# Designs tried in a protein design run: designed miniproteins, single chains. Part 34

Each design is a single chain, and the fold is of that chain. pLDDT is the mean over its residues in the fold that is shown.

## One batch from the design tools (miniprotein)

Design m1171
Fold by ESMFold2-Fast:
Structure m1171 (fold): chain A 80 residues (1-80)
Amino acid sequence: MSAEEAKALLRGMIAQIPAFVEELAKQVPREVAEELGREIEAALRAALAALEAGASVEEVRALLLEGLAPVAERLEAAKA
């Protein structure tokens, strides 16, 4: 995957965040869905900014995985 392809994918994912929040709000409290949406958006925006600053796709992938780890844990907690 090229840096340009990665940027396009990240921009597309950011654009889908509102739809993702609406789908999550059907399964978890809306407040939790909105919090998760903001955390995902922050991680995606940080990844996009790093790519635009010249970071490698591998570096950005590591940053994105690190940023999304708390989201996975919070989603499991919200189901309990």
Scores: mean pLDDT 78

Design m1172
Fold by ESMFold2-Fast:
Structure m1172 (fold): chain A 70 residues (1-70)
Amino acid sequence: MKAQELLDRYLDELAEEAKKAGVWNEKDLSKFKSERAKRIALATQYLVAKGRKGLFEELRKKVIEEVKKG
């Protein structure tokens, strides 16, 4: 699986969890759908709030490595 596909799945799961937890409002969810970079930024903010920064950091590193290689 490409790191991009793995990241997208993770971001979708985070969006669902953030929505259920009330951390993201409608404005944040709108930004999440608009652009990849904004989705990553919002997911990072959510993970910081939840204390799960380490998990996202691993996925981010994989995406960066793939971009550099191809």
Scores: mean pLDDT 64

Design m1173
Fold by ESMFold2-Fast:
Structure m1173 (fold): chain A 98 residues (1-98)
Amino acid sequence: MEKEREEEERRKEKLEEFLELLYLARKSITEKVELPESQAELRKKVDAVKALYEDVLALAKELGATIVSEEDEERLLEALINMDEARVRALLEELAAR
């Protein structure tokens, strides 16, 4: 008799912020946006997000899946953050299916 939905709503809010940081991290890498030295805290957050992204890529490689689009990357990260093993597995199987 636990209120799981309340925890899920909290996770959704954190996930949305995380995906926004991930999007900014990728843009800063590809478009070379200069961040001021005074924003070292932002760099630290981006680095943490990048670590999780690398974990997703490693898992995909183990399962023989190739990530084709940025949308696929975001879906995998979203499922992983939500600890939805079934969704992560389904997405990786879909990518591995060619």
Scores: mean pLDDT 63

Design m1174
Fold by ESMFold2-Fast:
Structure m1174 (fold): chain A 75 residues (1-75)
Amino acid sequence: HMSLEEKLAQLAEELSRLGYEYAEKLSPEQREEVFKLMKEIEELMRKYVETKDEEYVEKAIEKVEELIELIRSAA
């Protein structure tokens, strides 16, 4: 069964693939929203490193899923 870290890694790979496919199709407003979500994910992962609380990894997974959906909706 998949660990949270394995799930996050798989989502990160999917995000990289989607970024390559849809980069030119994002509007300036969508790029700003993508940047905001990426900063939120970065902050959650920083808190995980500091606290070792897996709740921050779970929240980061949710934000990565939101980011993937945003990019897909832009297609």
Scores: mean pLDDT 76

Design m1175
Fold by ESMFold2-Fast:
Structure m1175 (fold): chain A 79 residues (1-79)
Amino acid sequence: MIEKIKKAIEETGSDDPEKALKAAQEAVRLINEAPYLSKEELRELGDIAAKVAESPNFDVQVYATMVLIAIAVKLIELE
């Protein structure tokens, strides 16, 4: 599961805006549906998404931010 989420987050950095959006939507869906993600795994995913958000492409920045919000919400739910 975590490997599939990592791949979706990395593909959010795609130079193809349609692929980037679909990858971000898939990453958000997988994060929301995953009952087994630990705080450590969520932090690791957050680090990957933060790197993608460093993209000079504004759409990629927005999509990576959507993923970061999903991770933050999931971390809060684990409190």
Scores: mean pLDDT 84

Design m1176
Fold by ESMFold2-Fast:
Structure m1176 (fold): chain A 96 residues (1-96)
Amino acid sequence: MSLEEMREVIEEAIRILEEARARSTDPEVRAFLDRAIRNLEEMRETEKDVFKMLINLESIIVLLAAYAVTTGDPALREAVDRLQELLDEAVAKYLA
């Protein structure tokens, strides 16, 4: 996996979270999603190590998954499921 391909993965992750934010009615969930989006945007611009980007993405997904369980927000749960599939595909390409 190239750095360019990993940046495309991060761009897709941001898109998934932006869609979840638009569908969520809970202001606390929206604030949490805004923070996650900012963290991904910063990583896309500043990080050059593909493995570190994968680990950071996994960490964000774990936190989002915990928050989805806590809040019961269906848009956040759907976003977590989509992000996990995206991460699994990215990890498979990295390990190939």
Scores: mean pLDDT 88

Design m1177
Fold by ESMFold2-Fast:
Structure m1177 (fold): chain A 119 residues (1-119)
Amino acid sequence: MDQPSQDLLGNVQLLVKNKQYDELVALLDRLRDEVLRLRDLAADNPEAQASLDRAAELLGLAREYAEKGDGEKALTLFQGALASLEQAVNLDPSLRAAAEAALAAVSEFAQQLINQAKS
């Protein structure tokens, strides 16, 4: 989760800097859906599921702050969600490929949102 996580964090930082909160909400919703899918894959690892549940909770809170225009709080909560996702992969390494693919897909989606808003 090194490069895809860093790329996604960079995209979220750009959305916050540009005050693109509707796009940030769309990104956070997509990442939360991917985290919930990873939770289903972690069915045999309760500790990994708990870390994924924490990531989903933090993404939900980040979404609420993004809707209120509080980009700094949304960014802080998003960083917490990434840390919880990394902890889940450390607890269940079988999730690594799926988590990296999910982060890469969400990062590409975020880049498309940023590019469309600049056009």
Scores: mean pLDDT 86

Design m1178
Fold by ESMFold2-Fast:
Structure m1178 (fold): chain A 91 residues (1-91)
Amino acid sequence: ADELAALIREMGRIAGAPESVADEAAEAVRRFAAGEISAEEFVELVVPALERMAALALETASEEELAELERLAARLDALLEARVVPRILAA
């Protein structure tokens, strides 16, 4: 939970996203970890926030910042594969 939330907040910071967007995604991670929302609801909340961050980054970020966002996105994808996808497939 902490690693996913930290990655999402760092991506939002680099992308120049409003804190509200990063906070919504981080809160979805917390709620999913607490069993308050389903895996499907978690994905529906997190994916739009990440897409908004990506759109903002494409307008404002340097090539170096975009490369860092790609590295963080790859790490996020690996963590989702390991921790979230198995729960979705088990449901």
Scores: mean pLDDT 73

Design m1179
Fold by ESMFold2-Fast:
Structure m1179 (fold): chain A 85 residues (1-85)
Amino acid sequence: SMESLFKQVDEDLLHLAETLEVSDNPGRQSLTLFASTGAIRSGKGTPKIAERLQAIIDKMKSEPLKTDEEKEVLDKLEELLQKLK
């Protein structure tokens, strides 16, 4: 169901935020805040939720990725953005 998918996506976002806990990447704080607010709501993603996730992705890309963890998180965030469509 879409509800089960969105619950899994919210859980994935929390895990990705934890993965970046020790990162100095400028997207880290924005991702942590987004994950904490329950980024994915019931039903399907809204344009505003997708826009906010895209802004976090763009912020992470604004500086070179320094670690494999940062690259993995970015890849997974882009996958999550596709699931919102």
Scores: mean pLDDT 70

Design m1180
Fold by ESMFold2-Fast:
Structure m1180 (fold): chain A 98 residues (1-98)
Amino acid sequence: MYEEAMKAVEAGDLLKATKYAAELVAAGDYASAVEVIEEMFRRGLEPDGLTYYVLGEAYFGLGRYEEAIEAYRKAIELDPSLRAIAEEKIAEAQKKLA
């Protein structure tokens, strides 16, 4: 997954790169998912709401709850259809910080 994700980033394929980053999150490889999405930013790919949601999931898995909340909020900003799932995750992350 990581190699396939990085090849997708190199090809400028946002949809495929985000899909592989989500699969890394599902596998518990949160650090690799963050690296993939950060490489998208470095290469000037314009991440969509789903990409920020996946980034939030990766930060949440790493215990980086403040960064997870920021990523989820950005996901909602870019794609309001993600509001219900992202707000649920924001509330969960806020409980971890309390």
Scores: mean pLDDT 88

Design m1181
Fold by ESMFold2-Fast:
Structure m1181 (fold): chain A 61 residues (1-61)
Amino acid sequence: SVEDEIIELLMKEGGLSRRQAEGALQLMKEVGPEIGAKYLVKNGGMSEELAEKVAKLVEKL
């Protein structure tokens, strides 16, 4: 599923555990992909490139 692709991307490129990746996806679902991505870059140490890739996938959910 697209959710599994997002989780795998967050784990492989973001260095997140599965639990952290699931939390990041949940945040983006609740506040929207744009706001969620900006939050994770500023507060979660996520790269802007990874955040853009993930946000684009979340938009397709």
Scores: mean pLDDT 84

Design m1182
Fold by ESMFold2-Fast:
Structure m1182 (fold): chain A 65 residues (1-65)
Amino acid sequence: ISDKKLDVDAHILGAATILAASRSAGNDEEAKRLQEAIDKAMELEKQGKYDEAIKVLRDAIKEAN
């Protein structure tokens, strides 16, 4: 298993955790951005673009703060 894939999966879990918190708080715009970032990262991971997937997830997580 690629370490990069595990890193992407870890970032997806982080983004999903913040997404759940955003939904619980009623922050629909933040939840939408996080969901879009997760979807985009999953497509990038499917294409083997792990570094791009990690960047998308990290940027979304930072913007959520």
Scores: mean pLDDT 80

Design m1183
Fold by ESMFold2-Fast:
Structure m1183 (fold): chain A 65 residues (1-65)
Amino acid sequence: MIETTSDDPELLKVLEELAEEIKKMREINDPNSPEYQEERKKVRELAEKALELLPDDGYAIVTPE
């Protein structure tokens, strides 16, 4: 009766980390600072990881024919 699709705990953790990094980036008032650039890079890496988790959970097709 539990149907876990795209909403798994690993994905949620990645999304929480993404939100944290976005908040940290926004608290840095200087977009030219190295801290801001690092946070922005982390945001992109976390977003890519979240996308990788979504297709895995979306694999409903076993074999085509």
Scores: mean pLDDT 66

Design m1184
Fold by ESMFold2-Fast:
Structure m1184 (fold): chain A 67 residues (1-67)
Amino acid sequence: MEEYIRKAALAVKKLVDEKGYVTKEELKEELVKMGVPEEVAEELAEKIVNNDGEIMAKVIEAYKELE
């Protein structure tokens, strides 16, 4: 789970850097490209887009660790 959250942070960073926004569909596609199973990618994309506080806190922490 933690590895998938790290990949979610990378995917969000990439999409924000390239597009300035994140959609559930693009986030799911990016996660699948990173090797996240489709079902897990969809669940993570949904939680992130719906601003799930626990998942967002973990994504932000992973985002800080990327640099």
Scores: mean pLDDT 74

Design m1185
Fold by ESMFold2-Fast:
Structure m1185 (fold): chain A 85 residues (1-85)
Amino acid sequence: SREKVEAAQKLVEEAGYTPEALAEAAVMIEPLLDPELVKQAAETGDEELDWQALGKMIEEKLKRGELKEEELNEEQKKALAAYKK
């Protein structure tokens, strides 16, 4: 949910972007980055979905090589586009 994404961001900000805080935040949001769950949230009109925050986290996973750009679904691509705009 949006609240989990915001909580993850707050966690890393309050800890000063330590590797430990980044790892904990990644665990908190990893289920929300699942392609099927993002697609379902978009299709149900879930207003908890924060496209810009999800896009930032998708970009970070792409930079780490944990995701491939060609493996992104349409909803994940929308989130990434919202962040990059």
Scores: mean pLDDT 64

Design m1186
Fold by ESMFold2-Fast:
Structure m1186 (fold): chain A 85 residues (1-85)
Amino acid sequence: MTKTEKAVDDFAKEFKVSPSTANELSTALKNLDKDKAVEAYAKALAEIGDSATDSKAGAKLYMSVYLEFGEDFITKAQVKAAKLL
């Protein structure tokens, strides 16, 4: 398991994110596919609600995607998550 894959798995287990959404996010992050990663992360945020960063696993994944794709990734994911609700 890669470090990124483990971060997604730990996050999904803690917040009970669906295995399908977790797999989409893990695959997109592994492929450095920013657009698909935004969509998958938005789906995960919609499943969790507003407390995604209140946990160690959630904060760790947040920091990982922020460092890889920049601040606009988080903004785009939050906007898409709001539209999914």
Scores: mean pLDDT 73

Design m1187
Fold by ESMFold2-Fast:
Parts: sequence; structure tokens; C-alpha cells
Structure m1187 (fold): chain A 63 residues (1-63)
Amino acid sequence: SPMPEWEVRLLEAIAHGDEALLREVVAAHREAVAQRADSYIALAESFGREDLAALLRELLARP
């Protein structure tokens, strides 16, 4: 299946270190991101983006 646009934007944010884009995608698509949170966090860590991995954990822990 084709990847949804929000997921393409999330992966671009992680690859480019774009914190603002990451926040925007999580705010708009929180439940979808949360469904695969561990995979996105691991991906951020694999790119050396510990800051974005920590941000993902923080954003997804908040109600």
C-alpha cells in the first residue's frame, strides 16, 4: 500500500532533524504515530537523532 502523506512527512522530519515538522505531524496524527511509536523512535535513534527520539517519547506521553 502507498505510504500516507503524514508518514512521509514524519520520516522527512526525522531524516532532516526538523523538530517543527515532527511536532506538527504528531499533533495532527497522534493516534497513528502512537500505533508505531517504538519504530519511529528507533528510526530517529538510528539516524543519531536522540533529540527527536526524546521529543517523540515526550509528545506521545502527554494526553
Scores: mean pLDDT 86

Design m1188
Fold by ESMFold2-Fast:
Formats: sequence, C-alpha cells, structure tokens
Structure m1188 (fold): chain A 93 residues (1-93)
Amino acid sequence: SAEEELKAYPKSPLALAELARHYFEQGNYEKALEYATKAARIAESLLEKENSDLYKFALWEAYMILSKVYRAQGHLEKAEEYEKKAKELGEEL
C-alpha cells in the first residue's frame, strides 16, 4: 500500500509517513527515520501554504514515528521533543 502510493505520489507526506510506520514496525529504524523526516519536512512546507487537516495528520504521524524511533535508539531528549510537537499538533486536529 504505502510503497505503491509512494510510486504514484513520491512527495505525498501521508504516503511517506505510512512508509515510515511500515519500516518502524519492521525494526528498520534507519529507513523509518529517513521517511518520517521527509514526511515532516514536506507536510510543514505544505501547511505554510494552506491549512489542511490531511497535512496536519501526516505531520502528526511523522512526529509520532520520529519520537518512537529516537526513544528506541536511546535519544530521549529528541524523543520528548517530537512527542511534544505531536501532542501540540494533535490539539489542532
């Protein structure tokens, strides 16, 4: 699903966040971090141009995955930073 969506829409922040979740579930933290970071960057850029709940949801998912990856790697300060960003964004959804 996510990989097929990425082939069709390579810059979709939702597809990138979904792919990041898939790699996280497989224990591939390097690729989970790569795709979650790309998803967050694209969603943030798109949100500067238009207020979209879809882009906010994609950004929220990306932040949640980043938090989980950093926690799994022992980077607790970065994990808490992204968890806080996800919570603040979730209050706007």
Scores: mean pLDDT 84

Design m1189
Fold by ESMFold2-Fast:
Parts: sequence; C-alpha cells; structure tokens
Structure m1189 (fold): chain A 62 residues (1-62)
Amino acid sequence: SPEELLKDARELAQKLGSTKEAQRKAALQTAEKYGLKELAEKAIEKYGGSGGAAAEELALEA
C-alpha cells in the first residue's frame, strides 16, 4: 500500500543517515536491491552520521 511504501522509504532514509556505519551499509544494500544505489550513496554523503535528523527534517518540509 502507499502507506507501507512511505513507511519503508522513511525507515530507509533514517538508516542511511545513521551514526552507525553498519546500519548505513545495510540500508545501502537494501536500496541497491531496488535500483536506488546511486541515490542512497548521495544520501549517505549528505546525511551520513547525522543520526537521521536531516532526513527527517526534509520529510517534514514536504
């Protein structure tokens, strides 16, 4: 459902911004399975280590 898709996308974005390298790596592998590796790598570069705060702020502005 659209609601489940949004929840999964939000969780993925939060993990890509995680301070834990293992969580970022796992999220990147998940994104790669969906053909989103390039976007996920850019997200880690921009938000990696932020604890997901920057990704959550962006989601709230939409």
Scores: mean pLDDT 67

Design m1190
Fold by ESMFold2-Fast:
Structure m1190 (fold): chain A 105 residues (1-105)
Amino acid sequence: MSLDTALMYLDLAIELAEEGDLISAAVYALIAIEEFLRTQGIEVEDRPVTNLEDYARELAEIARKAGYDEVAELALEIAEAALNGDQERLLEALERLRKIIESER
């Protein structure tokens, strides 16, 4: 997929976070990270997501192994903020992620 697809999922995540749907926002943000990693030539397995924390941890491991340490940290921060109900922290993490993805255009 293209960087445009990753940014589209991230825009949906930001909208959901602003509406207070933090769990759905985090899910779409992690999908945006997955699509971003794929655009960089990194293999990400298509598998059912059973919970947000495991999905974030798996993406963080893939990102870190590929040298995307900040993306790995953001995946974990997004999941933690959403699970803790921290809307402000989630929105800050989503903005940082947006800047990273846009810098690769």
Scores: mean pLDDT 83

Design m1191
Fold by ESMFold2-Fast:
Structure m1191 (fold): chain A 95 residues (1-95)
Amino acid sequence: TDERSKELRKKNTELERQAAAAVVKAAGSPDYEKVLNAETEEEARDIAIEALVKKGFSREDAERVLNAALQALKESGGDVEKAYETAKKEIERLK
């Protein structure tokens, strides 16, 4: 049903926001609240990527950090602490 597609989109948006928030927090960026107010997956991703780019990371490396955090969140069933730890580890690896 169309209802299931909307539920899946809401869940995907929530996962992207949580992953993006974990990345922003791991980067030490003040944009944490901005990510929590993101209405779309794309907006949440862009905020997290820009936070890392401002810290001196390439856009490509920022996307790698965000994708790693998102994957950790999905594999853990929504464990935001695991996403945060994964983002921190990837940031350290890319320095």
Scores: mean pLDDT 80

Design m1192
Fold by ESMFold2-Fast:
Structure m1192 (fold): chain A 103 residues (1-103)
Amino acid sequence: EALEHLRKAVELLRKAIDYLKNGDIETAEKYLKEAREHLEKARELSKDNPFLQLLIRQVERALRLVEKAIQAKKAGNTEEFDKYLKEAEAILDRIEAYLKRLE
């Protein structure tokens, strides 16, 4: 249950990043909102699971980096945009590797 919401949040955050790379900020923000909602549900369901809480915190960090990338893009700061997006993608790569091991 908590793990399903975490997987969905990661999937939606990847979609947000893909749309953001293609310049569709509006669609990226919609997927980012959905990812946030799934992360909140994962947090509520994982209060007694320290390992899941750690993974959720890492995905929350990736989500905040994508939010910063959106702000950088709106400000015309391409260097910050690329930096934040790369950092978010690196976190998601690590989380996806962990999630595969749990299957």
Scores: mean pLDDT 88

Design m1193
Fold by ESMFold2-Fast:
Structure m1193 (fold): chain A 69 residues (1-69)
Amino acid sequence: MSERQKEAAEAAARYMEEAASIGATYLGQDPRVTVEATVEGDTVTVTATAGDLKITLTLDVDAVLKAAA
């Protein structure tokens, strides 16, 4: 995996964990979040699970890195 793909996966996982924790808290769910990020080519798929809530985002590596900068 390239350094670029690795940075994108880490950034996407971090942002998703924060977003899912906020969403779960607002909806009265467990704010404990499990995040899984996978990279395939130039695509990052990140899934966050908090209680009964499941959020999945599919993003371009370049878009994630640009947002993180």
Scores: mean pLDDT 74

Design m1194
Fold by ESMFold2-Fast:
Structure m1194 (fold): chain A 55 residues (1-55)
Amino acid sequence: SPLSQQAKQLFEQQAQESIANLQQQPPSPEVQKRIDQIKQSLQHSLQLIQQFEQS
């Protein structure tokens, strides 16, 4: 649906912006963990949207 597609793009854009902002900081294990958490949360959100579209 158009609404699900919009939500998917919004989540992807917000995740990419957050990761880009974190990557401007000096590299550290904490920064990397936060990036990994954002990527994991994004994947989970995309899976929920995919399941909703199949319903």
Scores: mean pLDDT 82

Design m1195
Fold by ESMFold2-Fast:
Structure m1195 (fold): chain A 91 residues (1-91)
Amino acid sequence: SIQSISEQIGLILRLMGILIDAQQKGKLSREEAQEVIELMQELVRMAEKGQLDPVLGRQAIKIAEDILAYVEDEELKSELEELIAKLKQLL
């Protein structure tokens, strides 16, 4: 079943907020990178249950790909790349 679209929009707006902040500062903090990973894990969980709207899922992928440019920690970058790839496969 489809979860509330408003909840999914909320997750994507959070990702967008982090991206905008990173673009303005020219960098992403480790804490912000960890938050992105947690948001992407939630979107992957929704997609695995068939509950993620495909349009919203594709928007999340684009935002996360843009965020990758600001992730300096190689371990966190690798984890985010894996989550993006998994979400792409589920959509």
Scores: mean pLDDT 87

Design m1196
Fold by ESMFold2-Fast:
Structure m1196 (fold): chain A 86 residues (1-86)
Amino acid sequence: MEEEKQRLVEEARNYLKQAEKLIDEARTAVDAGDVDRAVELLNKASELIGKALRLAQEAGDSELTDEVGRLGIKLDEVAARVRAAR
């Protein structure tokens, strides 16, 4: 049971790491005026964050759920910049 929870946590962290990279790339894209690319990257990041949240909830890991929340805020900040650039 603990080994299963640790596997879910590790998988969720891998999704969050990938999502953070995509969010950073989206910020670079919007700063360069490439709004379409930024939207595509944010959509991919949002999907990965959603997968990580489901795994965190299944694992019952509150610290991981908090980490998902922090990355979601970062995603929303870049999404606000995309909306302002439209």
Scores: mean pLDDT 84

Design m1197
Fold by ESMFold2-Fast:
Structure m1197 (fold): chain A 74 residues (1-74)
Amino acid sequence: SPAKEASRGTGAAVESIGNITTARILRENIDPELAERIEELGRRGAELVKQGNVDEALRKAKEAQELLEKALKS
């Protein structure tokens, strides 16, 4: 349903922010500057969610999650 998909988008943004919190813990195990960048993107995404700008928030969260995934898998 359309409403279900909108809710899923917001959930994905929140999930990515959680993963970015994990990047703080892993800072010593991955590039520290990359970890900081991931963390900052997550914080920015959270602020956009608070502003009701879900589309931009999801974009920032997605970018942060992609960086985190590459850092952990590469």
Scores: mean pLDDT 64

Design m1198
Fold by ESMFold2-Fast:
Structure m1198 (fold): chain A 71 residues (1-71)
Amino acid sequence: MVLVTAFKPTPLSDEEIAALEEALLAVPGVIAARVRQSSSGTTVEVLAEESAAEEVVETLRKLGFVNIEVK
C-alpha cells in the first residue's frame, strides 16, 4: 500500500469535495480517501495499492492538484 498526498491552493465546496471523494474511490485499488479543507486550500490523502498510484496521481493532476507525493 502507498499513501498519495496532494494539495490544491483553492478551497473546494462541499459538492466538489463529495465529487472528488467519489472520483478517487472509483479508481480500482483505492482503499480510502480523505479530503481536508482550510481557507488556504484543499489537502487530499489517498491510501491505495501500489498498482493504483499512477492513476490516482493522474486523476489529481487533472483536477488541478499540485505537490503530489507518493510514500
Scores: mean pLDDT 84

Design m1199
Fold by ESMFold2-Fast:
Structure m1199 (fold): chain A 58 residues (1-58)
Amino acid sequence: KVEEWIEKAKENPNIPLPVETDEQRRLAAARSNLAAGAPDEETIERSYRLIKRSVAER
């Protein structure tokens, strides 16, 4: 689920994070705030990597 979401999110940064837990919900809110300024693709990708690692390992 998270892996598929991350691939789609890279193509479309407007795709919201999959939220299942409170932690993922907080990460989704943080990601949305970061995207509000439309940072570089590198910054967005790094954020997705961190989220994937945290959620997938969880």
Scores: mean pLDDT 59

Design m1200
Fold by ESMFold2-Fast:
Structure m1200 (fold): chain A 71 residues (1-71)
Amino acid sequence: SLEQDISLSMARMAARVAGLSDEEIDRLVKALSKLTPEQTVKIALELLRLSETKPASEAAEEAIKRAEELA
């Protein structure tokens, strides 16, 4: 859906801002593609929050795990 495409594009941008590698972004987006747009946005915002206090790799792994738990 258009809403899903927009939410995934927003999540990709958030992941880039958080400092995720291209590989980590692809893993995150794959996990998020199974979720609703609302869940996708919540995880993207949580990723940005985590990136303030954790290394990007740790923030990525935590966000990916949360996405996989919701799928």
Scores: mean pLDDT 86

Design m1201
Fold by ESMFold2-Fast:
Structure m1201 (fold): chain A 86 residues (1-86)
Amino acid sequence: MSAAEQARQGAQKLADALIKAAEENGGELTVEQIREIARKVMETLSAAGRVGAHDLAKLLIEAAEKNGGKLTVEQIREIAEEYLAS
């Protein structure tokens, strides 16, 4: 698996974890919850996987900060799918 594929896999694992957590948390996550979940996911990843997860986490945190400190499950899904399609 290439470094690019590992980065994509890391971002996908973060996306899956965040979407699941948002669904379990009434359909939204705060900036603090996104940071905590991203940290835990990144601890399970290779160095290359952490690059993709970090890039996605940064986009989600920035979006959440601009959106009153929270993102809905739909917003998380949209941002993650756009990143993964790139």
Scores: mean pLDDT 85

Design m1202
Fold by ESMFold2-Fast:
Structure m1202 (fold): chain A 61 residues (1-61)
Amino acid sequence: SEEKKKKEELLEKIKKEIAKKQKEGTFTVDDLVEIIKKLLEEGIELDESDLEQLKRYEELK
């Protein structure tokens, strides 16, 4: 569906930014929390796999 593609496109951009910050050593848990909060506030429903991928960045701490 169109909204599903929009969600995946947004998640891809966010994941790329997280990966970039991780490589630079500037990514923090606060950044992760803010990203999740914004996705939920925009009405983007996160699937279990989406949440697992985001949590992987948190666990790197």
Scores: mean pLDDT 67

Design m1203
Fold by ESMFold2-Fast:
Structure m1203 (fold): chain A 91 residues (1-91)
Amino acid sequence: DREEIIRRLAEVSGLDVQTLYEILERLKKLRPEDFDSILESFFKDLERALRSIEEFERAGDRERVEEARENTRYLVDTIRDGLLKALELLK
């Protein structure tokens, strides 16, 4: 569900949902050759990160949970920076 994925991106990136919709609409209008691939990559990485946290929590491995959360924050920061950079380039 697109709405659920956008809401997740908003939560993990620290951007509000409206800002994400604006960024995505601008990227779609430009239609760079790899736009869909970039979005699919972001969603896949996000799902993988969340899955890792869940798996480690179920195993009771607090150290790996914390490490996975730190890695997820890094991924979130990377996504946020990428989206903000895209806005700059879209002018």
Scores: mean pLDDT 70

Design m1204
Fold by ESMFold2-Fast:
Structure m1204 (fold): chain A 90 residues (1-90)
Amino acid sequence: LEELRRRAEEAEERARETAERLIELLGREDPAAAEAVRNALEAGLLAAAQLGRALGERLAGREEIQRLAEELERLAREAEELRRRAEELA
């Protein structure tokens, strides 16, 4: 149980770090896009990933931005699943 919670926290931390990297990369070409993704983080990691992917379509660094957005989405979903499993075992 504690191991599942720890893994969920680790995935959440990695997702947050990935979100910050995505925001920084977006901000290099479009500060408004970076701000929009940062605001989306208040709704959740998945919301930030989806918006980052959509906004990234417009930029020269699109492939790198898309990869970070996909990784963020994957980590966010993994964290949610681990949290759900921890709740089932509690």
Scores: mean pLDDT 77

Design m1205
Fold by ESMFold2-Fast:
Structure m1205 (fold): chain A 110 residues (1-110)
Amino acid sequence: TLSDLLNKAFKAYDEEKYEEAIKLFEEVIELLEKNFSDEDALILKLEQDGETFTQTIPVALLKASLYKLLAALYKKLGKEEEAKEYEKKAESLELPTSIKKVLVEPEFES
């Protein structure tokens, strides 16, 4: 489900549906914050150019990347206050010194 949400968010971004992309990326962040530690890494199935590939990414790095992306998207929509909040979140996030768990997040609705 996480991989599916992330793929849908990137598709919305590519289609310049920025408000929908923001909503989907914020749902991904909420799931990451609720279910995973920053010391975890996820094996995600991501779609690029019609191909599916498997990527292992630390949860903290994924969160940092998504916060930075959300800041850029909010700026694109003229929402500077929300953009600034996500920039602060990205800057304050600590990268893990070690990974404790590697977890699989497969696409469930293939």
Scores: mean pLDDT 78

